# Designed miniproteins, single chains, continued (3), part 16

Each design is a single chain, and the fold is of that chain. pLDDT is the mean over its residues in the fold that is shown.

## One batch from the design tools (miniprotein)

Design m8523
Fold by ESMFold2-Fast:
Structure m8523 (fold): chain A 98 residues (1-98)
Amino acid sequence: SELEKLIEELYRLLNEVDSLDPEAAREVQKKIRELIKKYGLDEEAEKYMAEHPDLRDTDVRRGILAAKIADEQGNKELALKFLKEMVEIAREAVERLR
């Protein structure tokens, strides 16, 4: 699915950023956290994280979970748009460091 391909691409780009500059990876996570707020997905992400405390690792993981919840609730367009913007944030970071 397109959703799964975007999630795989996001993880690939994040691993590349972290390998090149861990500090830049932290900035990518910060930008993703602000994107979650911008899309109004904070409440859905927080609710899911409260039910799954083992998944409270990173802002990126929260973002991916928020996108999956939006998709499951029938808002596939929002989920894809949100994931594409997260991928662009990570891609821009890679381009600047490479």
Scores: mean pLDDT 74

Design m8524
Fold by ESMFold2-Fast:
Structure m8524 (fold): chain A 64 residues (1-64)
Amino acid sequence: MAREEIRARIDRRVEAYARQFGLDAEQVEEMRRLALAAAEKEDDPEKALAAGFEAISRYVQELL
């Protein structure tokens, strides 16, 4: 899986959560940054995507 594909999937998840929870622009950018940073720590594409999604979920749980 290409790095661009992982980024695109993370971006789509961030946008979905932003709409669902009414997040502002600053929260969206922070969530995206945390997700991408988590994904970059993993060499395996599937683990990178999972790490990114986990970071998104943790960010939302911290806000709620």
Scores: mean pLDDT 81

Design m8525
Fold by ESMFold2-Fast:
Structure m8525 (fold): chain A 87 residues (1-87)
Amino acid sequence: SPLDEFVAELEAISKEFNERAAEAEKAKDLETFKKHVEEAKKRIKELYERVAPTLSPEDQARLRALVDMALKEMEEKLAEFEKKYKE
């Protein structure tokens, strides 16, 4: 289903982000980490804009909740790294 395809693509974006973010954190490269956050956010929003119009309003609301959760997790990881980097 389009919902299952969205979840699979969102998981792939999150996995790629986590791997790239971990490498940037290990290198203590805050600028590259921020770039990965912004790129992941753009990909997730683009995915939502592409898929949401093909779904019912109820499924659109579910996708929006998943997007908001993923964006929040990325922002929290950035905040944690900034705290660690500035120590």
Scores: mean pLDDT 83

Design m8526
Fold by ESMFold2-Fast:
Structure m8526 (fold): chain A 65 residues (1-65)
Amino acid sequence: VQEEAIAMLENLLKATADDPEVVAIVEEALRAAKAGDLEGAIAILETSRHPRLRAAARELRRLVA
């Protein structure tokens, strides 16, 4: 689960590389996921104002459920 979450976030980082604000949020979530804090990673994404990051949070929540 942690490895799948990290892979998803790394792919999201590549997909959003053109937006520095989004990159910073994804990097923060990726650090939490690498530390084993998947709930923290989800919270970082779902409290974001960016719809694509909230969508990623929902996918990540499905993965841990």
Scores: mean pLDDT 80

Design m8527
Fold by ESMFold2-Fast:
Structure m8527 (fold): chain A 75 residues (1-75)
Amino acid sequence: SAEMEKKVEEFRRFAEEAERLIEEGRTKEAIREGAELMAKLLKEQVEKNAPNKEFLEEAKKKLEEEMKKVEEMLA
């Protein structure tokens, strides 16, 4: 599917950038960018598959809370 192909391409581009960041000693930046990409992909999947608006809103809130934890761990 075109959607899956786009996600795979986004992941491949991230992987190349992350490898470079890690080699340059910028590991925290690589982790943050990976978390941001994962959160984006999960939000899109939830939006596509949510059975109702209430579930969608709760799932987005949980993703925001988890991203905040990642940001706190990297601080």
Scores: mean pLDDT 78

Design m8528
Fold by ESMFold2-Fast:
Structure m8528 (fold): chain A 86 residues (1-86)
Amino acid sequence: IKEKREELLKEAEEQQRAIEAMTDEELLARYEELRAADPERTAEYEEKARKAGAKTEVEIARLVVVAHLQDEFKKKIEEIEKEEKE
């Protein structure tokens, strides 16, 4: 039970560190991939990033990429928590 949660958290941390280590060009490329795969959700994250004070295209791309990652892992964690619920 705890093993699956720990494994997902480790994967989330590793993915987040990878994103933080990305160059501006890599972030923009990932951002375009996400926009192509899920334009509706990406647009929502773009609006949130702009409201948070993001001024540059790279800054918006970074926040969008991080938001997609966080939402994916949040859903996986919530699913495990429901299985473990008393």
Scores: mean pLDDT 76

Design m8529
Fold by ESMFold2-Fast:
Structure m8529 (fold): chain A 73 residues (1-73)
Amino acid sequence: SEFEEEVRRGILDIAAAVLDVIAENYEKQGKKELAEKLREWAERIRQAVNDGRIDEAEKLLKEAFKWLEEEEK
């Protein structure tokens, strides 16, 4: 359904923006490398969304969260 894809795109765009906000907060804490990595993930997700690769963008988002969790443990 086209509508389902539009909803998924919207959620992914919001998620990428949230990653940028998290990155900015980490940079303010002096965690520059973590911030840069999160911005890279956000950009990769946006590129996939812009290319219409919604399934890939969703996978990238899950990978970003898994990476973030592993780096903070």
Scores: mean pLDDT 84

Design m8530
Fold by ESMFold2-Fast:
Order: structure tokens, then sequence, then C-alpha cells
Structure m8530 (fold): chain A 89 residues (1-89)
């Protein structure tokens, strides 16, 4: 169970890294609309992970809550990076 959660988190990090890369390419190509869509998607994912962390905490699943929170924090860092790219464009 722990290994599955860990691997899912690693897979999520790879997806985030790809989305940040796509946002960088979109900004470089002048496609600010695409970059904003990626940003919104990252925000939605972060919010979902934050909600899942709260639900897990309420259910006493402290370990799952910790993983969801760590995932949300990673998405929030990516959001800051993409916001900066759009602002500097």
Amino acid sequence: EDELIEKSFEAAKRIVDRLVQEAKEAVQNGDLEKAREILEGLRDMAETLEKNAEIAKQRGDEKKASYYKEGADYFREAIEQVEKLIEEA
C-alpha cells in the first residue's frame, strides 16, 4: 500500500514537471492562453489534493493525508513557477 502511494506520488511529480515544461514552451511561443490553461489545471489539481488531504485526516488516515499534502505542496511550487513565467512574458 505504501509503495503504491509512493509510486503514484512519483508519477504525479513527473506529470507536474511535464506541465511546467509545456507552460515554458507555450510562453516562449507567445501562447499565453495555453500557459494560463496549464496554470488553471495545476491549481485545480492542487485544490483536489488539499481536499483529499483534509478528508484523509478526518478519517484518521494520517499517512495518506501527509502524502496528499506533500503532493499539493509540489503542485503549489509548480504554480509559482508558471505564474512567474507568464508575468515575465
Scores: mean pLDDT 82

Design m8531
Fold by ESMFold2-Fast:
Order: sequence, then structure tokens, then C-alpha cells
Structure m8531 (fold): chain A 78 residues (1-78)
Amino acid sequence: SMEKKLFEAIKERLLKVPGVSEKTAEEVQESAVALYNAGASLDTIKAYVRRKLIEMGVPEEAAEKAAEGAQKVIAELS
């Protein structure tokens, strides 16, 4: 499904960012999915992903790049 492809693409994009573990990427991807299904805006999803990564111990700069990457993937595939 398109949803599954989107989720896999988000996870892959997050994993490319230094400091993001596979477990962190999976948990953040699940949160982004939930927000997307709830009809949240791309800016809202980006802000939440960034915040969640920081809460999980990802450095702020890495979290920002990861959130930008996730937003871009959603915009390109949705």
C-alpha cells in the first residue's frame, strides 16, 4: 500500500541521520503515521517528529534534519 511505502521511506530517511538508531526511527515513524492518519498538517508532523527525537535523546541538530527529511518524504509521496 502507499501508506506502507511512505512509512518505510520515512524510516529509511530517519536512519540516514547520524545519532538515530533503528529503534528510535521505528518509534518516531509510528508517531508520524498516527499524525498523518489523523489529518495533521506537514508542519505539525515535522514539529512532532523533531520533538519526539529530542525526547528520545537525539541531538537537536540531528533531530531537525531528520524531521525535515520526514516532512519532505511525506510531501513527495502523499
Scores: mean pLDDT 78

Design m8532
Fold by ESMFold2-Fast:
Structure m8532 (fold): chain A 82 residues (1-82)
Amino acid sequence: LEAEIQRLQQEIQALALQYAELRDSDPDRAAALLREIIGLLQRLIALYQQLAAADPSRRALLDAQISHLQGLIEQLQAELAA
């Protein structure tokens, strides 16, 4: 779980950097990257839920992180709709 979470975080960061670079020059490719980022964020939320179930002492912190990621997904979905 923890190793998979770390790998997903690194993948999301790399794709976010690519999205920032392509946003103004290649909107179609930027939109495709944004959809991929949203998918990875959804996977990250699922892993955080699994970790919270496995370690209840981290529940409050992980629930806060999940709420933050859900808000981020909503913002990115709004960017795709624009």
Scores: mean pLDDT 83

Design m8533
Fold by ESMFold2-Fast:
Structure m8533 (fold): chain A 99 residues (1-99)
Amino acid sequence: MSEEVRLLGEGFRRLRPKLSEEELLYGLAGIARRRTVEEARYVGRVAGLSDSQVDRAIRLLRERGDELRKEMNRALYMIEASAGLLRMLESARRLEEES
C-alpha cells in the first residue's frame, strides 16, 4: 500500500474523534469514490473503523453517491487536510534530525 494511502488512514484516525458517525461514513465513501474500494477498506482499518462501518460506507457510495457528493467531498477534504498536516510534521521532524 502506498505512503499516500497510509497518511490518509492516519489523518482519518486523528480526525475520527471530531467527526459524527455520518461524517465518518461520508469520508470513507469519498475515499472509495476517488480511489478504490480496496484502498478505502485499508484506510478505514488504519483509522480504527469497524468492518460494519466500512461496509455501510461502501453501500452509501453505491446507493446514494450522486445525492451525497457534496457531503462526501467535504468529509474527504477534511481527511486530506489532516493527512497533509501529518506529512508536514513528518517533514519537519526529518529536518530536525538532519540539522
Scores: mean pLDDT 84

Design m8534
Fold by ESMFold2-Fast:
Structure m8534 (fold): chain A 100 residues (1-100)
Amino acid sequence: SVEEELLKRVEQLIEEAKEKIKKAKTIDELRKIVQELLEKMQSEIEEADLPLDVKNKLAKALSEFHEKTLEALDLPIEEAKKAILELLEELEEKLKEIAE
């Protein structure tokens, strides 16, 4: 289904971002990784042939994730990494729930 294909693409983007986050050495690198991930995920959602209400729910989940990551980026680098990795796990589960 369109939902299943979107979720697979988003899950791949999240896994690629997790690997980059683990290797990041600075808060600036983390910020860039998160911003790139959000832009790519937003693009995938916008391009998907899904009802507008579903797209709006997915976009809201990304927005809430973004707000929480901005708070996490105020932490020391190792704590920021851990917090963002946990937020990515939460986001993935939330996106799966919405797309079902």
Scores: mean pLDDT 87

Design m8535
Fold by ESMFold2-Fast:
Structure m8535 (fold): chain A 72 residues (1-72)
Amino acid sequence: GREAMAEAAKAGARYGGSEITDEQALKPAELMADAGGSVEAGLEAFRQAGATVTPDVARSMAEAAKAAKDSE
C-alpha cells in the first residue's frame, strides 16, 4: 500500500544520501509509481509539494516505489 511505497521511497532516498519526511515521500512516491518509475514525474511532484531533491535521489525513490507497488 501507500505506506510500503513511502518506506521504499525513503530507503531509496537514503541510498542517494538524503533524508526525507513521510509526508514528503507519500505523494511523490505514488505519482512516480503510477508513472512507471518516471524520475521527471517525481521531480515535478516534489516541486509542487514545495520540496527539492536531486535527480539522483528522485531516481532512487522512483525505482524503490515502483518495486514496492509491483511486489504486493
Scores: mean pLDDT 65

Design m8536
Fold by ESMFold2-Fast:
Structure m8536 (fold): chain A 88 residues (1-88)
Amino acid sequence: SDEEIKLLISLIRSNNSTSELLSQAKENGLSQLDLAALVLVKENIYDKSKIEEIKRNLGVKASVEEILKRKLEIEVADGINDIKLAVQ
């Protein structure tokens, strides 16, 4: 949802650690898919084996491909937000 994407962008833009971001995301009721994607964005993870480890550790049932797709959706939305801010 748009509200979930906005929250994810806000978390990524903070200078908080990955563990702090995960705690905040969990407190806000974000999905396990969003938590996995958040870790991938924050730590710039593209390696399949690391993604599979994160998937297992967070209990995400979505495929590695779906997690990567969600990561891309967050990164694109964050980039669009930066462009909108820059042209004001």
Scores: mean pLDDT 78

Design m8537
Fold by ESMFold2-Fast:
Structure m8537 (fold): chain A 61 residues (1-61)
Amino acid sequence: SERLAAAVALFRRLRREMELSREELAGVTIDSARTLAATLFPDLEFSDATLSRARREVLAE
């Protein structure tokens, strides 16, 4: 739950700060998201499933 919330916040922040379109946000790879997550949340580990779910939830907004 906490990790999913952090991952959702990560994708929302990425969309906002980089002014990404829906198509551009959909193009963000899980590897790229993991690299960014390690920088922004160094004390948290994210699974591929958590990052994929977070991206899906943000894209559904």
Scores: mean pLDDT 80

Design m8538
Fold by ESMFold2-Fast:
Structure m8538 (fold): chain A 74 residues (1-74)
Amino acid sequence: SPLDERIEELLAELERLRSQLDLSNPEQRRMAEGIDSFIAWVRENLASMSDAEKRTLAALMEHEIRRLREYLES
């Protein structure tokens, strides 16, 4: 579905941003661990989600991606 495609695009962007984190930095390491756990959870649960839950998830992912981009640009 278009929602599943959008969520997969957002997961790919999260993985790309996660790869830019410095794992020797304790704050960035915790961020990376949080992102890894979140991506795993989405992949395990995506097939069982309603369209309403998928829309909410996509909006939350877009917000977190924006915040992570801003963090990495600072």
Scores: mean pLDDT 89

Design m8539
Fold by ESMFold2-Fast:
Structure m8539 (fold): chain A 73 residues (1-73)
Amino acid sequence: SSQDVEFSRPLPELQPREPEELVDEETGATSRIVYEPAMVDGKPRNLEHYEFPPDLEVSNRFIERLADERARR
């Protein structure tokens, strides 16, 4: 464990990750994952912001798909 408190800048400098586009197979509607660089637990990370379509059923399918993908790892 480190004894020194250091306000570290991200190294390498964290750049925003390109937005990811998700497509609903039934409707062709799209959702985006937009990434915002931030410091989390002293480490540079891209925070996820989700832009879902206004259709609640389609949005729920995207949410379930993302949850399933995360549950695999």
Scores: mean pLDDT 66

Design m8540
Fold by ESMFold2-Fast:
Structure m8540 (fold): chain A 91 residues (1-91)
Amino acid sequence: SAVEEELKRVLAETQERIKAWLEANPDWSEVEKRQAAVEIFLEMARRVFATGSPELQALARELLGRLVENLKADPAVPQAEVDRLEALLAA
């Protein structure tokens, strides 16, 4: 659908923006880079869950569920960020 295509475009644009921003900050630690990327994804997820169709929300939940499992395995990611993502998935 057009909405799904738009979400995919927004995700791709967001990833490119993150990449460019991280390249501008080469002195940042991997932890700092990861925290910045997670915060950007949290903002995007919050907007999708607030305004998206049920189908769009289901797709977002699938993608975020995979992300949350990866973040849980990473001791460098703050638990508060994981908790915020899990709260969105539980809604």
Scores: mean pLDDT 71

Design m8541
Fold by ESMFold2-Fast:
Structure m8541 (fold): chain A 64 residues (1-64)
Amino acid sequence: LPEALAEIGRLMEKARAALQAGNTDEADRYLQEAVELARKHAPALRAEVVTDSDGNPVLVVHVA
């Protein structure tokens, strides 16, 4: 789990960098990879991507 969280963090960082560079398609790809990785390692958790007030993607994980 710690390794998966670190990888998700790296994917979110890459998504933010791509978004700031204007590469929306690249950002979407990294966001989808992060969500899929979260579901793979924690299928009981709901994971979604939202955009914060600064336009940065944020992965929100809901614990049930």
Scores: mean pLDDT 72

Design m8542
Fold by ESMFold2-Fast:
Structure m8542 (fold): chain A 88 residues (1-88)
Amino acid sequence: MAKEEEIKKKEKEENEKVALQAIGYLKKQLGLSLEELHKIYQQILDSEELLTRARDLLSELSEEEREKLLALGEELKAEYEAKLQAQA
C-alpha cells in the first residue's frame, strides 16, 4: 500500500495532467481565451465529476494526441501565469 503522501502526490499530478490536456483540447476545438481556459482548469481541479468527464473525453484520443494536448495546456498555463506577473 502506497503512503498517503505518495497517493496524494500522484493524484495531484494526474489531475493536473488531465486538466491541462482538457484545456488544450478546448483551446484547439473552441479557441477559448486564456482567462476562460484558466477558469475551466480550476473548475476541473475542484470537481471530481469534471475530472472524470475530462478523463472519459481524453480516453477517446490516442496517447500521442493526449501528449500534444498536454504540451499545449502547459504552454497556456505558463502564458496565463506570465500575464498575472506582468499585471502585478
Scores: mean pLDDT 78

Design m8543
Fold by ESMFold2-Fast:
Structure m8543 (fold): chain A 79 residues (1-79)
Amino acid sequence: DELAALRAELERKRAELLQKIKDMIANNAELTFPLGTNHSGLNNLSSLIAALLNIIGAEISGDVEELREALEVMDEALS
């Protein structure tokens, strides 16, 4: 059904998002200071983490609209 299809889509995009987060951390680990930085890599990582949190919220709710919104946010962060 539609909910199951949306969850399958989220699982695929979650894997892609996690890979991008791993790559971002690996590529920027050497250039980050504690207490935050003005480094662009950290801003991108923050956006990816925000997208992941939104997906978790949508999964908990089970709402088709929230799942669609989570997919859109993830697509934006992956762009």
Scores: mean pLDDT 62

Design m8544
Fold by ESMFold2-Fast:
Structure m8544 (fold): chain A 64 residues (1-64)
Amino acid sequence: SKEKVEKISSQLPPDTSERIRRSGLLSLEFGGDEKQVLESMRDTAESFPPEDREKALKAIEEVE
């Protein structure tokens, strides 16, 4: 849901927050279900530096 996307992105630094939020919102706009949205956000997070990636993955895990 949009609420989960916002909750995840709000826990990250501005740069990575914008990227992961964009990924989640685009997935929602194109008709992705919750699992697809979260997987899209995980894929985006895996491109981040280790510290930001770990924080993003934890935030995603908390909303699952």
Scores: mean pLDDT 79

Design m8545
Fold by ESMFold2-Fast:
Structure m8545 (fold): chain A 100 residues (1-100)
Amino acid sequence: AHKPLDDEELKRMVAELRRILAESDLSPAERAFYEALIRAIETDPEKFNEVLLKAQELVDSNDGSLENSEKVFDEILELLVEAGFLTPELAEALREQLRA
């Protein structure tokens, strides 16, 4: 069972996401995704924690297969869209990139 991240853990997560943005060779869609996660944490940390817990449960249920990993990623993107943290257009761009 996962626990909600506290304020200090959320600050560390934002710092790590900012490091990924600075140090990684990311596509425009990947960059927009990390920027959206940072905004989600900064604007609504409680709602972000609820989405993160659901996402972690989906990851824990994964059997390690590529097919199931793709389905888990799609479900996580849908949770983020329903929460208002991602646009449907950005979610579709990320799905296209995963399939390529």
Scores: mean pLDDT 79

Design m8546
Fold by ESMFold2-Fast:
Structure m8546 (fold): chain A 63 residues (1-63)
Amino acid sequence: MEKIERAKELGEKAIELAREDPSSAENWQKANDYINEALSLDVEIGNETAREVMRIAAEQAKA
């Protein structure tokens, strides 16, 4: 599988999990696992995904 495509798929899954239930510790742990895997495949995509997931977490903390 193309590394860039795999990293993008993992990033999308991480963001989806963060949005589905932001209060779920299991979802956050799984999202972090996907982010770490994406980082190992493509650092830029992994970092972009991590920033988006953190943004979602920050929005939930304000709500």
Scores: mean pLDDT 78

Design m8547
Fold by ESMFold2-Fast:
Structure m8547 (fold): chain A 88 residues (1-88)
Amino acid sequence: MELREEVEKIAEKFGVEPSKLADIMLSYAQGKEGWEGMGFGYLPRDAVDAARSIVRDRLANGESREKIIEQIRKAFGIPDDYEVVSSL
């Protein structure tokens, strides 16, 4: 399944904006820790976990963090200089 399709299905299931799941995935792929520290505490935990599992499964399949970041950026039209949500 394509990355964008997987994320859109999660977004629809949990009633979350796809862009918020993309922010979670970018933070996780960049090695940033703590979903609470990233200001995602207001999102359903199952949605956050599902978004992170997409990145984790790709890492387990031998894809590099840089490649995964590029896939997320391309799928959601995110610029190279886009800064993900910082801890609140």
Scores: mean pLDDT 70

Design m8548
Fold by ESMFold2-Fast:
Structure m8548 (fold): chain A 68 residues (1-68)
Amino acid sequence: SAEERERLLAEIRELLRKALEAERAGDMVTAQEYYRQAEALIRRAIAEGVASLAEVVALVQEVRDEME
């Protein structure tokens, strides 16, 4: 559903934000763990047709722009 898709994209966004924050703080162990979690959700979302690759690319760019 659209609601499930929005929730999943929000979860991916939050994991990417946490990963980038940890990376900036020099905590590479924590950053890698959040990146792994985000990657797993992204792979599942694309495989299940819940999100497109284009939507994921846009989401990653949006998080990077917000944290610039």
Scores: mean pLDDT 82

Design m8549
Fold by ESMFold2-Fast:
Structure m8549 (fold): chain A 70 residues (1-70)
Amino acid sequence: SKLEEFKEKVREIVDEKLEQYLAGKLSRRQAVFEMVKEIIKLGEELDIPEDELNAIIKDAVDWFSQRLAE
C-alpha cells in the first residue's frame, strides 16, 4: 500500500539523517529539521492523510532520539 511504502521510505530518511549527524555533517537540530522536512514533502507527494502523516512524523522523531540514546 502507499502507506507501507511511505513508512519504509521514512525509515530510510531517518537512517540517512542519523548517519549524517553521526558523521558530523549535520547538527542534531539540523538533522531533525531536514528529516521532518523530507517526510512532509514525501507524505504530500503520496497523498498521506494529515493525521497519519503527523503520527508518523512523531514516531520518526522519537525513533531518531531513541537510536541516539542506545
Scores: mean pLDDT 85

Design m8550
Fold by ESMFold2-Fast:
Structure m8550 (fold): chain A 75 residues (1-75)
Amino acid sequence: SARDSRLTERILEAMREIEATSPAVKAAGDEYDAAVNDPNATQEEIDAARQKYNDVLHAELKPRLDEIAAEERAA
């Protein structure tokens, strides 16, 4: 539906904003990229770096998701 598409677009925009503005998310993303591009990195190290990136992104995103959900309920 149009509402579901709009909600998805708002969530994606929030993720893009956080990735562009959060030093913590950028640092975790850089660590993940470094692990993926390191030929000596183990799969366990790559998985750990990915998990760290996801945890940091989720922590930053959660307040924005809660705000978006509250605004959508009010609309």
Scores: mean pLDDT 83

Design m8551
Fold by ESMFold2-Fast:
Structure m8551 (fold): chain A 82 residues (1-82)
Amino acid sequence: PPLKARLYVKQQEKEKIEDKTTHTLNLNMTQDDIDTQEFHTQTFLSSMLENQERMMNKQLSTLKSVDLKSDLDSHQFSLLHS
């Protein structure tokens, strides 16, 4: 599958997990406890999403290098068979 689809799917999955976690916490806690945990959860998920986005940007950077890599693969091929 294409990288664009993977990035989109992971982003959608994160949103669903966040929503599910909030609902689960809501069942057995006071509203004040939920608000406090939601704040901590949002901060944690925000940090995770930032790291994930950075990792994905690194993968996109590598994919961008694939256009240069096809040039390098030709170069490597000629070097290995020279």
Scores: mean pLDDT 58

Design m8552
Fold by ESMFold2-Fast:
Structure m8552 (fold): chain A 104 residues (1-104)
Amino acid sequence: SEVAEKALKLVEEAIKSAERAIEAAEKGDILSAIGSALRLIGYEIDLETLLPQLPKELQELFKKALEHALEAVRYALQGDIEKAREHLEKAKELLEKAKELLKK
């Protein structure tokens, strides 16, 4: 439970970092977008230390959510804001599924 709650918090922060990267890139603030991308990578490293302690279904949801958050940042840095937002929404959907599993 505590490990799962910490992992959830890291995925939430990663998604928020992707959101900030998209906002910064859309405004042409590439330095802030890169800063948000680096923060997301930091959350990924921390999450990898927790994942082996979680149920497999929750591991898969968190990994996929993080993959989509990383893709969102990658597209944002390339100037493809539409694809960046599509990946961000997919990351959010996977996070909501993980939250539903944690309520059980």
Scores: mean pLDDT 88

Design m8553
Fold by ESMFold2-Fast:
Structure m8553 (fold): chain A 85 residues (1-85)
Amino acid sequence: SVIDQLRQLLEQMEELLLQARKYYLAGDREKAKQKYYELVDLYNQFLKLVLENESSLSDEEQQQVGELLQRASDLVLEARRIVGL
């Protein structure tokens, strides 16, 4: 389902955030930024999937998508803070 695909993308984004933080703490600022850009690419895929399926979602699925969108947005903002952008 679309919800399962969005959850998988979110899980991949969470892993990239952890990697960005790990590289940042190790002093590898360039690798941390690379992980941030990879996370942004997944976020763009997430947004595209939402837009392409918006008209076919039930009310319950729309609520779930809203919650997943908020979580994805929060991950992007946190990763951006880590890399100093």
Scores: mean pLDDT 90

Design m8554
Fold by ESMFold2-Fast:
Structure m8554 (fold): chain A 74 residues (1-74)
Amino acid sequence: MLEEQYKLLRDALLNGQAADAAQEEQLQPLEKAMEEGKLKDEQYELAMELLKANEANMTPEEKERALELIESIK
């Protein structure tokens, strides 16, 4: 369940593309938080920081999709 949720969120944040080294480093804390079942607030904050970091490289549609997936963590 958590692994599938992380995969969907990762795909939305990366627009279905393979992550580069910098994106993998940004995703690693979120993956660990979701895998270990950390508090939802922590997972949400990590996901929001990733969205903000990648916002300049996203279309409005991609951002909206990512926001909906992040909101589902709460």
Scores: mean pLDDT 70

Design m8555
Fold by ESMFold2-Fast:
Structure m8555 (fold): chain A 80 residues (1-80)
Amino acid sequence: GEELEDIMNELSYLLMQLSEKDPSIFELGQELSEALTSGDLDKAKEILNKIVSLVKKNYPSDELAKELINVLKKLISILD
């Protein structure tokens, strides 16, 4: 299986790519980074679920968005 570091690296790449198209994804990515660096795992999980919901709603046919959703779900599973 993928290690947490590999998941985080993939997440950072995909968030960067989609943030260039959508400022809301950039803002949520910043909030996620702050929650993770402060050790607020409950807030991090909340933000991860918000990103999943936003991406599913606004980018249902985007292949990078589908990859991001898969990575987000893996990270949420690890944090549970």
Scores: mean pLDDT 82

Design m8556
Fold by ESMFold2-Fast:
Structure m8556 (fold): chain A 70 residues (1-70)
Amino acid sequence: SSLKKLIKKEIEEAVKAAEEIKRLRDDDSFDAQLDIGVAEVKYAVSKTILKKHGSKKDIKKLEKEIKKIE
């Protein structure tokens, strides 16, 4: 369904944001800190969308992907 595809996209976008945060964590520059902040906001937005429109199972999928990055 179209909703299923949108939920999958939001999970993928949240994972990409988390990967960017991990990539930049060792960079103490102002630009890196700004990009981390932007990625954190993007992650929070995607997680909020998943909480409102996704199932508990979709949230657990996101949590599993985040654990792989950490």
Scores: mean pLDDT 83

Design m8557
Fold by ESMFold2-Fast:
Structure m8557 (fold): chain A 57 residues (1-57)
Amino acid sequence: AVTVTAPTPEAAAEAQRLAKLGLRYDPESGRWVEGPLTAEDLAAALGAPVTITGEQT
């Protein structure tokens, strides 16, 4: 399970959904692609600071 925090509950919910799907934002193509997610990728896509906690491997 993954827990994501963001400055608004709407941004946090969307970021958490994307993190669970294993998707990252590709700024060159302007779309979501499968790949490892970082807090920086989520922050860039949402335009807001995001942190990811609780990752289990």
Scores: mean pLDDT 63

Design m8558
Fold by ESMFold2-Fast:
Structure m8558 (fold): chain A 92 residues (1-92)
Amino acid sequence: MTARQIIDQNIAQIDNIIATRGDQMTPFARDQIIRNRQDIQVISTFPSFTPTQIQHLQQVNDQLSRPNITMRDIIMAGTNIGMVFMERGVTK
């Protein structure tokens, strides 16, 4: 799977979580997932990706594709998204 396909899947997963569970989320959880979406949209503008960045994006997809998503999964996804930004600063 290409980095672009992984990014598209991550956005689709977040949109699905908001659509199916948005009303059941705490304000904190909702703010975290919206932030994750905004961060992934910024990442989608990157011209290239390192293998480490692709690995972190795959971990985000794995965390967000779980059938019973928890607050921990949302926070862990945010952490992996943050690692992509840190890697971007080092490798570019």
Scores: mean pLDDT 78

